# Ledger of designs, part 18: designed miniproteins, single chains, continued (5)

Each design is a single chain, and the fold is of that chain. pLDDT is the mean over its residues in the fold that is shown.

## One batch from the design tools (miniprotein)

Design m16631
Fold by ESMFold2-Fast:
Structure m16631 (fold): chain A 88 residues (1-88)
Amino acid sequence: SKAKEKAKKLLEEGKELYKEKKYQEAAIKYDEAIGYDPNNAEAWLNLGKALYKLKDYEEAAKYYEKALALDPNNEEAKKNLEEAKKKI
């Protein structure tokens, strides 16, 4: 669908911003990607990762839990959730 294509493009733009350590801008792109495809577990995981870098640990944990609700076997989301909970 056009919405899923837009979500994928926004997810990739967010990943490039994350690589540049522009975590707030990356989080905005990931949030926009979720707006187009709310069932994309990777977008929720990456939003959590960006918020973790911004030290928003409670919000990061919330979005990792959402990623796990969509993809329960995602080991990265599970490990990142455990790390975020240690910071709260």
Scores: mean pLDDT 91

Design m16632
Fold by ESMFold2-Fast:
Structure m16632 (fold): chain A 125 residues (1-125)
Amino acid sequence: SVDEELERLRAELASPDPRTRFLALHRAVSLAIENGRYDLAIEILEAALADPDPEVRAFAAYRLGELLFELGRYEEAIEYYEKALEIDPNHPVAAHIYRRLGLAYEKLGDYEKAKEYFELAEKLE
């Protein structure tokens, strides 16, 4: 069951190996989302923001931004996208994050801020 797999992944999320934690986090979050367990996905990602490995923290912040954006929680999505870029300024998907920030600000009616982020995204593409 999904709950049995999530329980198994909990042990891997507590691994001393950062790569094991990273892969377990990716799998646990994907499994939670695929099963409509959005509150659980948020809980898992929020816990991962305290991880000692910056790659794990950057991934957690980025995935929180994406999930909160999909849920229409645009102010919170902006906070976590900004946190992902603070942890890793050269983030592999920085252009995508800037486009998401632009769209989130547009949804909030801040068209000036939206334009700034769209221009940042274009410079990275």
Scores: mean pLDDT 88

Design m16633
Fold by ESMFold2-Fast:
Structure m16633 (fold): chain A 77 residues (1-77)
Amino acid sequence: MEEEVEKLKKEAEKLFEEAQRAIDNGDIPKAVELLQKLSEIIKKLEELGYTDIAKEVRQKFLELGEKVAKKAVEKSK
């Protein structure tokens, strides 16, 4: 229970750092994969009732998503 939320929070931190590195390196496909994994962790946190932690992780997810979208926008338009 508490151990599960700590593991999810730690995994989210690692995925966030890894996604940020992927974005910085221009590896957008890798960043998208990592964002999908972050989305799964957010869902698990919400299902477990840790809404405050899920909200914090979601804010970081949205920030990374904006960076990915901006780098991809030239391909989309």
Scores: mean pLDDT 78

Design m16634
Fold by ESMFold2-Fast:
Order: sequence, then C-alpha cells, then structure tokens
Structure m16634 (fold): chain A 55 residues (1-55)
Amino acid sequence: MRKFSEEEIQEIEKAVKDKLTEEELKELAKELGVSYSDVLAKIGELAEEENKKLS
C-alpha cells in the first residue's frame, strides 16, 4: 500500500462523507496514482480511527 499525504487523506475522507460511487472512487484512485484497493484499504483504516475516537 502506498503512503498517503495529508492532502490525499483529506480527499479520501471527503469521498467517504459524500458517499461516492464505486466508479467515483476508482477515478479518485486514478487521480491519486493508487489502486482502487488501496483507496478501499485507507477508507477502512479511517473508519477504524473514527470508531476509536468515539470511545
């Protein structure tokens, strides 16, 4: 998995909040120069961090 910059992480967070479609997430992955699976992995990581923050 590629290391994401803070700016790239913010773009992925926006995508999650906006509930982007699979095709929109694939376009985001292409824009960031990563695979779709890397974007999905980062979304999962961010969701785990949110769950810990709420506790």
Scores: mean pLDDT 75

Design m16635
Fold by ESMFold2-Fast:
Structure m16635 (fold): chain A 66 residues (1-66)
Amino acid sequence: MMEALRLMAEYLSASQLSAAGIVVSAAANGLIPPEEALRFVEELMREAGAPEEVIEAALRALRESL
């Protein structure tokens, strides 16, 4: 989780990071499917202009934490 947050923080605003954190926390607690949280983070980072390698690294770190 911390590694994913570090990568996300380089490209996302504070508000976007907060939104991503809420969605990821919901998935970690079984409130939503993990795949939904991963899609949300992927779209958010892609819209922010993150390189594909960074998106892939963040999603990998999130998958290992969910």
Scores: mean pLDDT 80

Design m16636
Fold by ESMFold2-Fast:
Structure m16636 (fold): chain A 114 residues (1-114)
Amino acid sequence: SIVITESGGGTFKEGSSVTLSMKISGGEVDVAGWARQAPGQPLVHVALISRDGSLTSYEPRVAGRWTISYDNEKQTLYLHMSGLELSDTAVYYGVAFSGDETFTGEGVPVTVVP
């Protein structure tokens, strides 16, 4: 079974940068990335990357500020989050898709403060 192991998160000042990481193990995925859920809000996919790295997609709010990348040697996907805004406060979940199956990590909290 596919397993997602997330790391990073914490409390950061607005305007700062943080990198979240996600290791994928146990199988091959078609697409992987990050979703977030702010308190009382739905889960939203913020950044996705295809298996070969040829295709990326970003939520409009984060496009141009954040970059998703995959290190094949480390089997680790990174979300580089620059210019953090108070509205980026959420729990961030690693997500992966294989065929019609969806896998999610347990989530890492990111809190942005003034």
Scores: mean pLDDT 86

Design m16637
Fold by ESMFold2-Fast:
Structure m16637 (fold): chain A 55 residues (1-55)
Amino acid sequence: DPAANEAIEHVRKGDEAFAAGNYEEAVRHYQRAVELDPTNGLARSRLAEAQAALA
């Protein structure tokens, strides 16, 4: 599924942004990953973690 593969790419970009301390950019990538593949539990968990880092 092209959407699922694109979601995985966004998770990787989000992880890179998160590691760099760019939490707003990480949230954007993880949000896109969840939009592309709502069944991706890793993307959903990463999104929640990045949002918590901004709180």
Scores: mean pLDDT 86

Design m16638
Fold by ESMFold2-Fast:
Structure m16638 (fold): chain A 89 residues (1-89)
Amino acid sequence: MKLEELRKMLREVAEEAIRRVVAGDFQGAAELLREPVKKAVEMGVPLSDILAITREIAREVTEKLGVEDPERTVRLVVAIVENVYLQEK
């Protein structure tokens, strides 16, 4: 239940967050990801599960958008989510 709620929230912002990361707007991407991550922390979702779901969705969306260097983009999104988690904890 908690993980499915997180997946839904992350999917709602994923495309725009990835577009911001590709454009070098890491602060803008972090802002979009802040509410989903904050809700995950409030629900007691472990960081490992948050990062796993983020990586899964980021890969799907990066492939859909045809991003150059998808693996780098996925790593950047995961790093942003981890940093936001540490700020909200």
Scores: mean pLDDT 84

Design m16639
Fold by ESMFold2-Fast:
Structure m16639 (fold): chain A 76 residues (1-76)
Amino acid sequence: LERAARVLRAALAAVRAGDEDLARAMIPSLREVREELRRRGLTEAAEQIDNAIKALEAGDLESAAEHLERALELLE
């Protein structure tokens, strides 16, 4: 869970900075974290990450930040 929280915090920082290149580069790591959380039964956090990934792919940085923040809150 500590690794998952670190990945989410890094992604949130990139999105908040408007660094689309860095945020997109983190999508594979976000997918890995999403799968790990689902396996651990943390379904709400995984769903928030899934929504964040969809927002990033759509170019919606504001929605992505909101979903990443909620996922991080559920882990911390």
Scores: mean pLDDT 84

Design m16640
Fold by ESMFold2-Fast:
Structure m16640 (fold): chain A 72 residues (1-72)
Amino acid sequence: MSSLSEEELELAVIELAAAVLISSTRSAASRMDPEVAEKVLELARQAIEAARAGDVEKARELLKEALETLKK
């Protein structure tokens, strides 16, 4: 077994966090602003795509923007 590098671990955590955020947002969609819900889902999906591409910087930014959007 190879240990994950710090970057690989961060990408895995971002992908997992974004997936959880998608699931939670879909479950809570009726209790939140539809524009906020749609934007969070879009940003979280983009974060997963960036994480899968190995783009740590982009994945972090997209996940951060999704979380900031959720707080509005």
Scores: mean pLDDT 80

Design m16641
Fold by ESMFold2-Fast:
Structure m16641 (fold): chain A 92 residues (1-92)
Amino acid sequence: GPKAEEAGKKAKKAAEEAGAGADVEVTPTSARLTLKGASVGQAIGAIGGATQAWLLGARAEVKVEGDTVTLTLSGATEEQIAAALETVANGI
């Protein structure tokens, strides 16, 4: 929904301003944020988002492959997705 999509755009913008490439996909019950050329700090930011999602009861996964970091949220409400992606944006 609109809140989760806006949070996704905010996370993408924050990642790009920090020097990483970023792609974000949001559905009604899931989100995926991919960071390319990510720093260790940006990877920690993604882990923070995953932690927030878990604390709110959503399923979260962070995958790191070289300099590519992927945060996947599933089985989540719009509010859980928005909170997780805002946590990423504030952490990177």
Scores: mean pLDDT 82

Design m16642
Fold by ESMFold2-Fast:
Structure m16642 (fold): chain A 56 residues (1-56)
Amino acid sequence: MREELVEIARRVILENPEASREELLRLTKMEAEKRLGRPVSNSEIEEAVEEALAEL
């Protein structure tokens, strides 16, 4: 679900304040796939990270 991905992305961003955008995308994908138990597309991760950054 988009909301779960955005929440995961927000946490990753807050926990890694000095990470590059590439690192944030990688970390968010790993965390999302671990928590959801399914593969997540790069586009879903990009959208979630962009939405989380817009909220901050």
Scores: mean pLDDT 79

Design m16643
Fold by ESMFold2-Fast:
Structure m16643 (fold): chain A 60 residues (1-60)
Amino acid sequence: SFTLKVKMESEEKAKEAAKELQERYPDVKVEAKGNELTLTSTGSVQTAIAAALDAIGLGL
């Protein structure tokens, strides 16, 4: 498994990003805690990285 953490600007943006990432990357476990997203992929490192990059883009 591969785990990445992404810090968002706010808790609201983290929750919105978590919902959208879970829809786009169903194989990635997305957890929001405060303004921090934890992305865990059980198989693909590439999928986890792609989800993390999308999370950064959604953190506007």
Scores: mean pLDDT 73

Design m16644
Fold by ESMFold2-Fast:
Structure m16644 (fold): chain A 69 residues (1-69)
Amino acid sequence: TKTVTVEEGMTVADVQKRAGVDLSKADYEIVDEKGNRYPLHIIDPSTNVGLLLGVKPGDKIQVVKVAER
């Protein structure tokens, strides 16, 4: 599990890069502070994180490895 602090204009691709996510090797999910889970392999990486998750700059999200490919 890796923690990512949300920044203004951050995309799902930016979260993947900061968390060291490689979707070709494993499946990962974003977990918000309420415990909602968002599978990264079905989300467009160009999507804005704040709009997708309803989070603000400074909020912390978790990135969890759920399965290896």
Scores: mean pLDDT 81

Design m16645
Fold by ESMFold2-Fast:
Structure m16645 (fold): chain A 67 residues (1-67)
Amino acid sequence: GFKQSLETEIKYAKMVAELYVKEWVMGPKNAVKKFWKDLDTYAPGVVPEKDRPEIEKAVLDTALSLS
């Protein structure tokens, strides 16, 4: 079951995206790919399907904003 707020999920996604970009020097497309691959591998089903677009946007926006 899920019952975390979408805002909490977005905060988590932003932290992970920052790690990928700052520590791994990953571009936005690769950051999104790694996020879903790692999430689906290590925590399958944790993000509800309805929340996926907003989470993906958070990862993309964070990766694009980091300089």
Scores: mean pLDDT 75

Design m16646
Fold by ESMFold2-Fast:
Structure m16646 (fold): chain A 60 residues (1-60)
Amino acid sequence: MKEEARQKLLEAIGEVLREIGRIIEAERRGDEEAVREAEEELEEEMREMERAEEEYEKNL
């Protein structure tokens, strides 16, 4: 249980980092629409990370 919650948290952190990378790439090519889309996805992934953090804390 504790290890499962830790893995979920690490995966959620990885998704957040991937979306940050997408924002950087979209900014590099001047695609303002893609930047906004990636920012929306980042906000969603950050919410998932918060949920994973709560689950991890419950298993401490």
Scores: mean pLDDT 80

Design m16647
Fold by ESMFold2-Fast:
Structure m16647 (fold): chain A 103 residues (1-103)
Amino acid sequence: MANGGSAEARGEVEIEGDRARARVEAEGEAKVVGNTAYVTATGEVRGSDGSVLPLHAGLTIDVETGKVSGRLRVGDFAGPLEGEAEVEGEKVKIKAEAELTRV
């Protein structure tokens, strides 16, 4: 995207019926505007059942604190994501967790 940051994401997801817990790592570039960095993370996660599920996350990072917030989608599961990031210029490394519900 011409005006957004993009990161490649990977992770694992533990599926329990209609609920899932995801751990995600992403690395890429963020669009920094003032004290906020914006990044879209895309990739794949491995499910606890051995499946491979698509991952998409829209993320907002506080550049001063490294706090990450956003929304994560993994296959049919979605929910809020919280984590921490290291921002160096426009480079970003993110570690985050989410509790997801089947949509």
Scores: mean pLDDT 82

Design m16648
Fold by ESMFold2-Fast:
Structure m16648 (fold): chain A 91 residues (1-91)
Amino acid sequence: SLAAALAARAEEFTERVRESALAAGLSEEAAERIAELVRRFLEALAAGDVEAALAALEEAVRLAASQLPPEERAEAEAALPAYLAAVRAQL
């Protein structure tokens, strides 16, 4: 099941997200917070709570965007609604 697959891979995936954030030049604190939000996203999906999952994902993307230069931040924030709609369509 999707829930079992997500639970089994949640920690591996959140660790990869943390590593990717650090590789992208984010602070350790920001990388840890993003990993925590991604973990909440995966836990909400495992529980079947799509709205909670999307809320955690939105917060993670906004936090990541806040660490970008103003130009890149504006582009990321402008793309966010379409991205969340695409993720919702896959859930």
Scores: mean pLDDT 79

Design m16649
Fold by ESMFold2-Fast:
Structure m16649 (fold): chain A 68 residues (1-68)
Amino acid sequence: MLDKLREELRRLDEEIRRLEELEERYRDKDPFMAGVYAVAAAVARLLRRRLQRQIEELEEEERRRRLE
Protein backbone atom coordinates (compact mmCIF):
# COMPACT_ATOMS: atom_id res chain seq x y z
CA MET A 1 0.00 0.00 0.00
CA LEU A 2 2.61 2.58 1.03
CA ASP A 3 4.77 1.66 -1.99
CA LYS A 4 1.81 2.21 -4.34
CA LEU A 5 1.18 5.65 -2.81
CA ARG A 6 4.85 6.57 -3.34
CA GLU A 7 4.52 5.48 -6.98
CA GLU A 8 1.43 7.70 -7.35
CA LEU A 9 3.39 10.60 -5.83
CA ARG A 10 6.12 10.13 -8.47
CA ARG A 11 3.48 10.08 -11.22
CA LEU A 12 1.96 13.32 -9.91
CA ASP A 13 5.40 14.98 -9.78
CA GLU A 14 5.98 14.01 -13.43
CA GLU A 15 2.51 15.24 -14.43
CA ILE A 16 3.04 18.58 -12.65
CA ARG A 17 6.36 19.05 -14.47
CA ARG A 18 4.72 18.32 -17.84
CA LEU A 19 1.86 20.73 -17.14
CA GLU A 20 4.30 23.47 -16.08
CA GLU A 21 6.32 22.91 -19.28
CA LEU A 22 3.13 23.13 -21.37
CA GLU A 23 2.08 26.33 -19.58
CA GLU A 24 5.47 27.92 -20.37
CA ARG A 25 5.37 26.69 -24.00
CA TYR A 26 1.89 28.13 -24.62
CA ARG A 27 2.34 31.36 -22.65
CA ASP A 28 3.10 33.45 -25.77
CA LYS A 29 1.25 31.29 -28.34
CA ASP A 30 -2.10 30.63 -26.64
CA PRO A 31 -2.66 32.43 -23.31
CA PHE A 32 -6.01 30.64 -22.86
CA MET A 33 -4.40 27.18 -23.09
CA ALA A 34 -1.53 28.38 -20.89
CA GLY A 35 -4.17 29.30 -18.28
CA VAL A 36 -5.81 25.88 -18.59
CA TYR A 37 -2.46 24.14 -17.99
CA ALA A 38 -1.73 26.47 -15.06
CA VAL A 39 -5.05 25.53 -13.41
CA ALA A 40 -4.44 21.82 -14.09
CA ALA A 41 -0.97 22.11 -12.50
CA ALA A 42 -2.47 23.87 -9.46
CA VAL A 43 -5.06 21.08 -9.04
CA ALA A 44 -2.32 18.43 -9.40
CA ARG A 45 -0.26 20.22 -6.71
CA LEU A 46 -3.27 20.11 -4.34
CA LEU A 47 -3.68 16.37 -4.99
CA ARG A 48 0.06 15.87 -4.41
CA ARG A 49 -0.16 17.70 -1.07
CA ARG A 50 -3.04 15.49 0.05
CA LEU A 51 -1.23 12.33 -1.07
CA GLN A 52 2.00 13.44 0.67
CA ARG A 53 0.07 13.93 3.92
CA GLN A 54 -1.50 10.46 3.57
CA ILE A 55 1.95 8.93 3.06
CA GLU A 56 3.29 10.77 6.12
CA GLU A 57 0.40 9.48 8.27
CA LEU A 58 1.01 5.90 7.12
CA GLU A 59 4.78 6.22 7.70
CA GLU A 60 4.09 7.53 11.22
CA GLU A 61 1.81 4.54 11.94
CA GLU A 62 4.50 2.18 10.57
CA ARG A 63 7.16 3.75 12.84
CA ARG A 64 4.85 3.56 15.86
CA ARG A 65 4.05 -0.12 15.29
CA ARG A 66 7.73 -0.91 14.73
CA LEU A 67 8.57 0.63 18.14
CA GLU A 68 5.77 -1.19 19.96
Scores: mean pLDDT 81

Design m16650
Fold by ESMFold2-Fast:
Structure m16650 (fold): chain A 77 residues (1-77)
Amino acid sequence: MKEKKIEEAEELIRRARELIDEALKAEEQGDLEKAKELLEEAERLVDEAARLADETGDLELQAEVALARMYLAVAKI
């Protein structure tokens, strides 16, 4: 069911964004190891969301994945 895959991907993107925000807070606190682990987990979630977006062919979801990847890339700098 296409709608269920879209919902799953949106949930993965939301969780990934939360992890990226937590990683940035961890960096501010000097916990670089925690920040790295959070960013690695966020990357896994975004990759899974991208797979689901590709399977659904939903352009809006694909755009959301692209924005999440961009946010993740900036956070890793």
Scores: mean pLDDT 83

Design m16651
Fold by ESMFold2-Fast:
Structure m16651 (fold): chain A 63 residues (1-63)
Amino acid sequence: KELIEKLKKEIEEGNKKYQEAQDFVARAAARPETAVEENERNIKFLGEAYEAKQKADEIEKLL
C-alpha cells in the first residue's frame, strides 16, 4: 500500500520536474542575449529532468 503511494509520488515528481525543465527552456529561448550563460544551466537542468523522467517511467512500468 505505502509502496504504491511512494511510487506514484515519484512518478508525479518526475513529471513535474520534466514540465519545469520544458518551461525553463521556453523562457530561456525568449532571452537570446543570455543564451551563452544560460546554456550550461539549461543542459544541466535538462539532464537532471530527463533522469527524473526516466526514473518515473521505470517505476510506472513496475506498477
Scores: mean pLDDT 70

Design m16652
Fold by ESMFold2-Fast:
Structure m16652 (fold): chain A 64 residues (1-64)
Amino acid sequence: SFPGAREINSAEELIEAIEKVIAQAGVKLSAEQAKAVAEQLREHALAEGFSEEEAEYLEEQIIK
């Protein structure tokens, strides 16, 4: 749950919003935690109508 989720129109904007939330919370994700978040994000993006390629891009940005 991040502000303006219904207003995010691209995978890039969604990634930025999630990164800001994580940074504001002061959280440093482990590799395992990053994978879990990325997988959940991929599932959610596909359900919202993002392409498979966009969902994979989202997953990669979170893991890196």
Scores: mean pLDDT 63

Design m16653
Fold by ESMFold2-Fast:
Structure m16653 (fold): chain A 75 residues (1-75)
Amino acid sequence: SRTQGNQYFNQGNYSQAVDYYNQSDDVNSRMQGYIVGLINNGNYDDARNAANSRLRSSDQDVRNFSQQVINSINS
């Protein structure tokens, strides 16, 4: 689920986060799985660009997730 995907992402377990995000039929969950997959594969520029475009999302969880992605890449 999206919630389990968020849990694994916060733990730094990107491969399991992707799997759980992709189990959801929710477009936002699948998008989060895609972005975490970019991080897991070392595609940081693409992940950062995708997260930056979503910082102003109407979905608060998407905004929070996107900020976490940017913070993790820029650390």
Scores: mean pLDDT 83

Design m16654
Fold by ESMFold2-Fast:
Structure m16654 (fold): chain A 85 residues (1-85)
Amino acid sequence: MTRVSMTVEVPEGAGEVTALGYLYADGELVGVVSLGTATAAATLRGDLELPDEVAEAVDKVVGVAREASGRVVSERENPVVRTAL
């Protein structure tokens, strides 16, 4: 098992925000993880544990924060950080 870590920044003045992390391999979505919720400016963090073979294939990680309206308030392409478990 390998852990893939990610973050997204919530800007000041955003309302209630929910954030998700999306993991891709060769252009295909291979994982989605909750990064949490915020009601104020914050850095939201999350990790997804994957089989080693899947984690090694991950080439793109994106964190997306959305208001209750569905509006994207922040999007961050993360460096792919893997931690062996």
Scores: mean pLDDT 84

Design m16655
Fold by ESMFold2-Fast:
Structure m16655 (fold): chain A 60 residues (1-60)
Amino acid sequence: SPLERAEALMERLKDSTNREDQLLLADAGAVYIHLLLEERGGAPVSPSTLAKLDEIEARA
């Protein structure tokens, strides 16, 4: 699921000392919160949230 993808990405980046990875971790955390709120609200995951997740994964 997108939520599991965001969690896996954060887990991979959490111990990085690289500034770029630290910024990607922050972005991944923001996407995770957004996905969690959408899931709890019963709303379908927005295409823009999925596009942002794909962008972060491509850069990590």
Scores: mean pLDDT 79

Design m16656
Fold by ESMFold2-Fast:
Structure m16656 (fold): chain A 91 residues (1-91)
Amino acid sequence: MEEVKEKIKELMKKMTDLVKQRAPREELNKVWEEFQKLVKEAGLSDEELRAIAEEILKEDPYNVFAGTVLALLELDRGIERALERNKKARE
């Protein structure tokens, strides 16, 4: 986990730097694909990703990518809760 966590931190920092530099979409897509592959290969859960992103934001509060990952995880969780609530309300 230590090595995977450090690699995720490096990718999140790299993505943030690329966004600040207004890098081409192709470069952003490459870093995003590398991030997704690392997460999938490491078998990281949404909760583990959340914990890593929160640690990164603790160290660098302006890390745009880590903030975005947390926002997406919260959105997915919100959608799942809304669907569960609607299912229960409809029987």
Scores: mean pLDDT 71

Design m16657
Fold by ESMFold2-Fast:
Structure m16657 (fold): chain A 74 residues (1-74)
Amino acid sequence: AALDLNTDAAVDTIAAAVALLVSDLPAAIAALSAALALLQAALAAAADDPALAAALAASIAALSAAIAELSQQV
């Protein structure tokens, strides 16, 4: 399903981005931004599940804040 596919892809993308944080910060930021888009797609797919939608919205807010902070390091 789109929710599972987008969530799994976001988790894999975040893991790849974390590996890049120490070697290639711009690439890590790009990967985290891609994960943010996948989480937003998952949130759209979870519209009928308020608890899951709230959890995804919180994760999106946290990731957006992390991307903004990391972008100041470039």
Scores: mean pLDDT 77

Design m16658
Fold by ESMFold2-Fast:
Order: C-alpha cells, then sequence, then structure tokens
Structure m16658 (fold): chain A 112 residues (1-112)
C-alpha cells in the first residue's frame, strides 16, 4: 500500500529529527492501514512484513522515550517478530530481537 509506505517513511523522518510524538503518530497510522489490508487479504506476506517493520520502528520510538516506556518497547518488538514470522521473514525476526536487545543492554549498563 503506497499510503502505508508513505506513513512509514514520515515516521522514520520524524524519528531521525527527534520528534518522537510525530514518529509514533505516523507509525500508528501505518499499522492501522496494514492491519486493515490484512483483514481483507490475510495471505499478503508483504503486508505482514510491513506491519512487522512498523511495530519494530514503534518499539525503537518507545526505547528513545526512556525507561518508563521500556515495557511497551519490548511488547512492540515481540509483535514485530510475530508478524515477521507470519510473513516468512526469518531474518527480520533475528534483526528485531538483536536491535532491541542491544539497546536494552546499553540502557541497562547506563542505569548502573
Amino acid sequence: MKKGEEYLKKGKEYFEKGDLEKAEEYYEKAIKLYEEALKKDPNDKEAWKKLGEAYYNLGLVYLAKGEEYLEKAIEYAEKAAEYYKKAGYKEGIVEADLDVGIELLKRGVEAV
């Protein structure tokens, strides 16, 4: 979906600029579009993969917000891995787990 990809792109642009609120808003808009597409065609592996990407990036937004959002960041990373699995994208599962896991470890060391 061109509109969903546009929302993912805008979310990434706002995240790079440090506008976490707008990044979250655009990733949530992308999620809603891909969820609606999957209700109509649950065999769309590309839509599952894009939904995984949106949740993965939303997890990174919550990691950037701080420790009080850590539980939400983990929840979104787990959803990303689940949707990558539905897409048959095994590499995406490992990448989501590694990237979020590395950030969690860095934050844990900083807190000590």
Scores: mean pLDDT 76

Design m16659
Fold by ESMFold2-Fast:
Structure m16659 (fold): chain A 74 residues (1-74)
Amino acid sequence: MNRLEAEILEALGRMYAELGKKFYEKGDYEAAIESYEKAIELFEEALKLDPENEVARANLEETEALLEKVKAEK
């Protein structure tokens, strides 16, 4: 159960991270930040349910780096 829930949360996090990248490319930094923050929350919840989820951990690290980049350019 928890592993399946973690996989669903990871997939949703990836969707929000991709949405954030699209907003960033369009110059909508506010929407990009909101999307990345949502992705980070989802990846953190996935890792609470499945701490060994390497994909969620890698995506969390990447999304945090992208969020910091957007905030620096805003």
Scores: mean pLDDT 84

Design m16660
Fold by ESMFold2-Fast:
Structure m16660 (fold): chain A 74 residues (1-74)
Amino acid sequence: SEAEERVKALIEAARKLVEEGKVHVAVSALGIEAAAFSFEGNEEAARELLRAMAELLKEEGDDELAERVERLAE
């Protein structure tokens, strides 16, 4: 679906930002897009982006924020 393709593209773009050392930008972009999908009523896409955001936060060592984001994805 269009939403599935968009989610995949957003996660790939976020991973490229992490490779550039821009982890904070990647995390913020995933959070903003997850909120946009949730506003549009696409909770499945929003949850997938929130899970990707939580994974990046754990890799950065921000376990507390990662756990909070994981709870939003449930």
Scores: mean pLDDT 85

Design m16661
Fold by ESMFold2-Fast:
Structure m16661 (fold): chain A 58 residues (1-58)
Amino acid sequence: SGDEQLAQLQQELLAQMKQAGDDEDKVLQLQLEYLRRYAELHPDTPLAQKIAAALSTL
């Protein structure tokens, strides 16, 4: 179920980034939101732990 949710989230991110175009700030916000959602879906992975640590410094 998490993998299917992640695939849907990736597709939504790509569509939103396409709509944002050259708005670098919007693209960054969308990417950070994606990483946060990924960490929520897979919290026990080393990648999720690194993402959570990185986001805590923002």
Scores: mean pLDDT 74

Design m16662
Fold by ESMFold2-Fast:
Structure m16662 (fold): chain A 93 residues (1-93)
Amino acid sequence: MAQALRDEQARLAEELEKTMTAEEVEASDEPRAREALRLGLEGALEVARNGIKEGKLEEAKRLAEEVLEKAEELGLEEIAERARELLEEIEEK
């Protein structure tokens, strides 16, 4: 809605790119770290969906692919499913 919300979504997408270490999060043996990554993935998926509406298909595809890969790594089936649906929508357009 407001520009502040868009800025937060963009920030979450960048944080997801910087994370890049699902294996490291699992190796830390800390449930909090895994939950933080899950929330980041949900945020990135939201940014990707908004990207589709804005016509930023390439950016949305990249984010959805990263979310899918990390969600599958962590066993987050619901997030992985949403990422796959988003990728299918992007390919159809």
Scores: mean pLDDT 70

Design m16663
Fold by ESMFold2-Fast:
Structure m16663 (fold): chain A 118 residues (1-118)
Amino acid sequence: TTFEASAEEAEEDGEWAVVLRYDWDAVARALALPAGDPERQAVVRALAAAYREAIRLWLERLLAAGEISQAEADAILAAADAAFDRAVAAGSIDALHAAFGDTLQRIAAVAERRRAAA
């Protein structure tokens, strides 16, 4: 089972993406298990680690570009870590997806405010 996050760039426009690669069959199997199951918990922890790495990669790029401050990046990571820890404790893939989505929206809002202020 593979769970990883990587940063990839397009050549022309400097477009950048964080790519998540994971075993969807393992995720589907985990969804069929009860929340307290050790196999489901292992998949939820692996997904949380991949999402954490994806957020770290996004924040590193924004920091390098001057689009976010270190204090803003630290606050986003701390909030994301707390939300992921709660989702892992609950064994909830849905809560992980929600926490990841909320974190990406927070990152986008910070970057947009910085660009609007420039």
Scores: mean pLDDT 75

Design m16664
Fold by ESMFold2-Fast:
Structure m16664 (fold): chain A 64 residues (1-64)
Amino acid sequence: SREEIERLRREMFELGAQIVSLEALSVVYEKEGNLEEAEKYRKKADELKERLDKLEAELQKLLA
């Protein structure tokens, strides 16, 4: 439905913003030489990217 499409698009936008923030934090920690924290935030960003890919597939299915 239209409501489901709008909800998915908003959720995808919010996830995209979170991914950017987590990637930025990973870079900051890497520059500080804190490789453990950098890897932690990089892993979190990657997990959200997988979630975003799944939502993109769901949106494409609804638009078909």
Scores: mean pLDDT 88

Design m16665
Fold by ESMFold2-Fast:
Structure m16665 (fold): chain A 101 residues (1-101)
Amino acid sequence: SKADGATEAGRFYYSLGKYDLAKKHYERAVEIDPNNARAWRNLGEVYYKQKKYEEAAEYYQKAIDLDPNDARAWRNLGQAYKELGKDELAAEYYAKADELE
């Protein structure tokens, strides 16, 4: 799909550390297909790399709302909340990720 192509482009730029370009492509992916849970998780990962932890958490939440079985999205959500100093929330999300492995 066109969303898959945008996700692939975003992943490529992310692997090069080009986070602003990765962000643009992942934003395009979720614009084309707002139900693409992986693209929402990938968008969150870009914001996390940019230390925008609150926005990263919002996108990880969107990913798990669409795919509650994505253990990586739950773990990433926990990492974002840990960076925000919300250790109890981080522990809950890590426990959920561990359940899904």
Scores: mean pLDDT 89

Design m16666
Fold by ESMFold2-Fast:
Structure m16666 (fold): chain A 79 residues (1-79)
Amino acid sequence: MEEAELLRKMAELLRLVTYQPNSQEYRDLWESLPEEVRKKLFEILANIQQIGKEKGVEAALEALEEKIKELLEEAERLE
């Protein structure tokens, strides 16, 4: 899988888990990702959850949106 495509899929999954966690699109995308990528996403989500516990929901959402932005910007740099 092209690295830029993989980063975009990771960003899309982070959006879907936040806004549409019960969607078929979320399930299909999650199942399409390699195990190593799913582990990285799990670590990202665990870190965001910890921020939410310590600093509240707004801080967690800000961290999530910033991570999505970072992944998309990195994907653009690879093209």
Scores: mean pLDDT 79

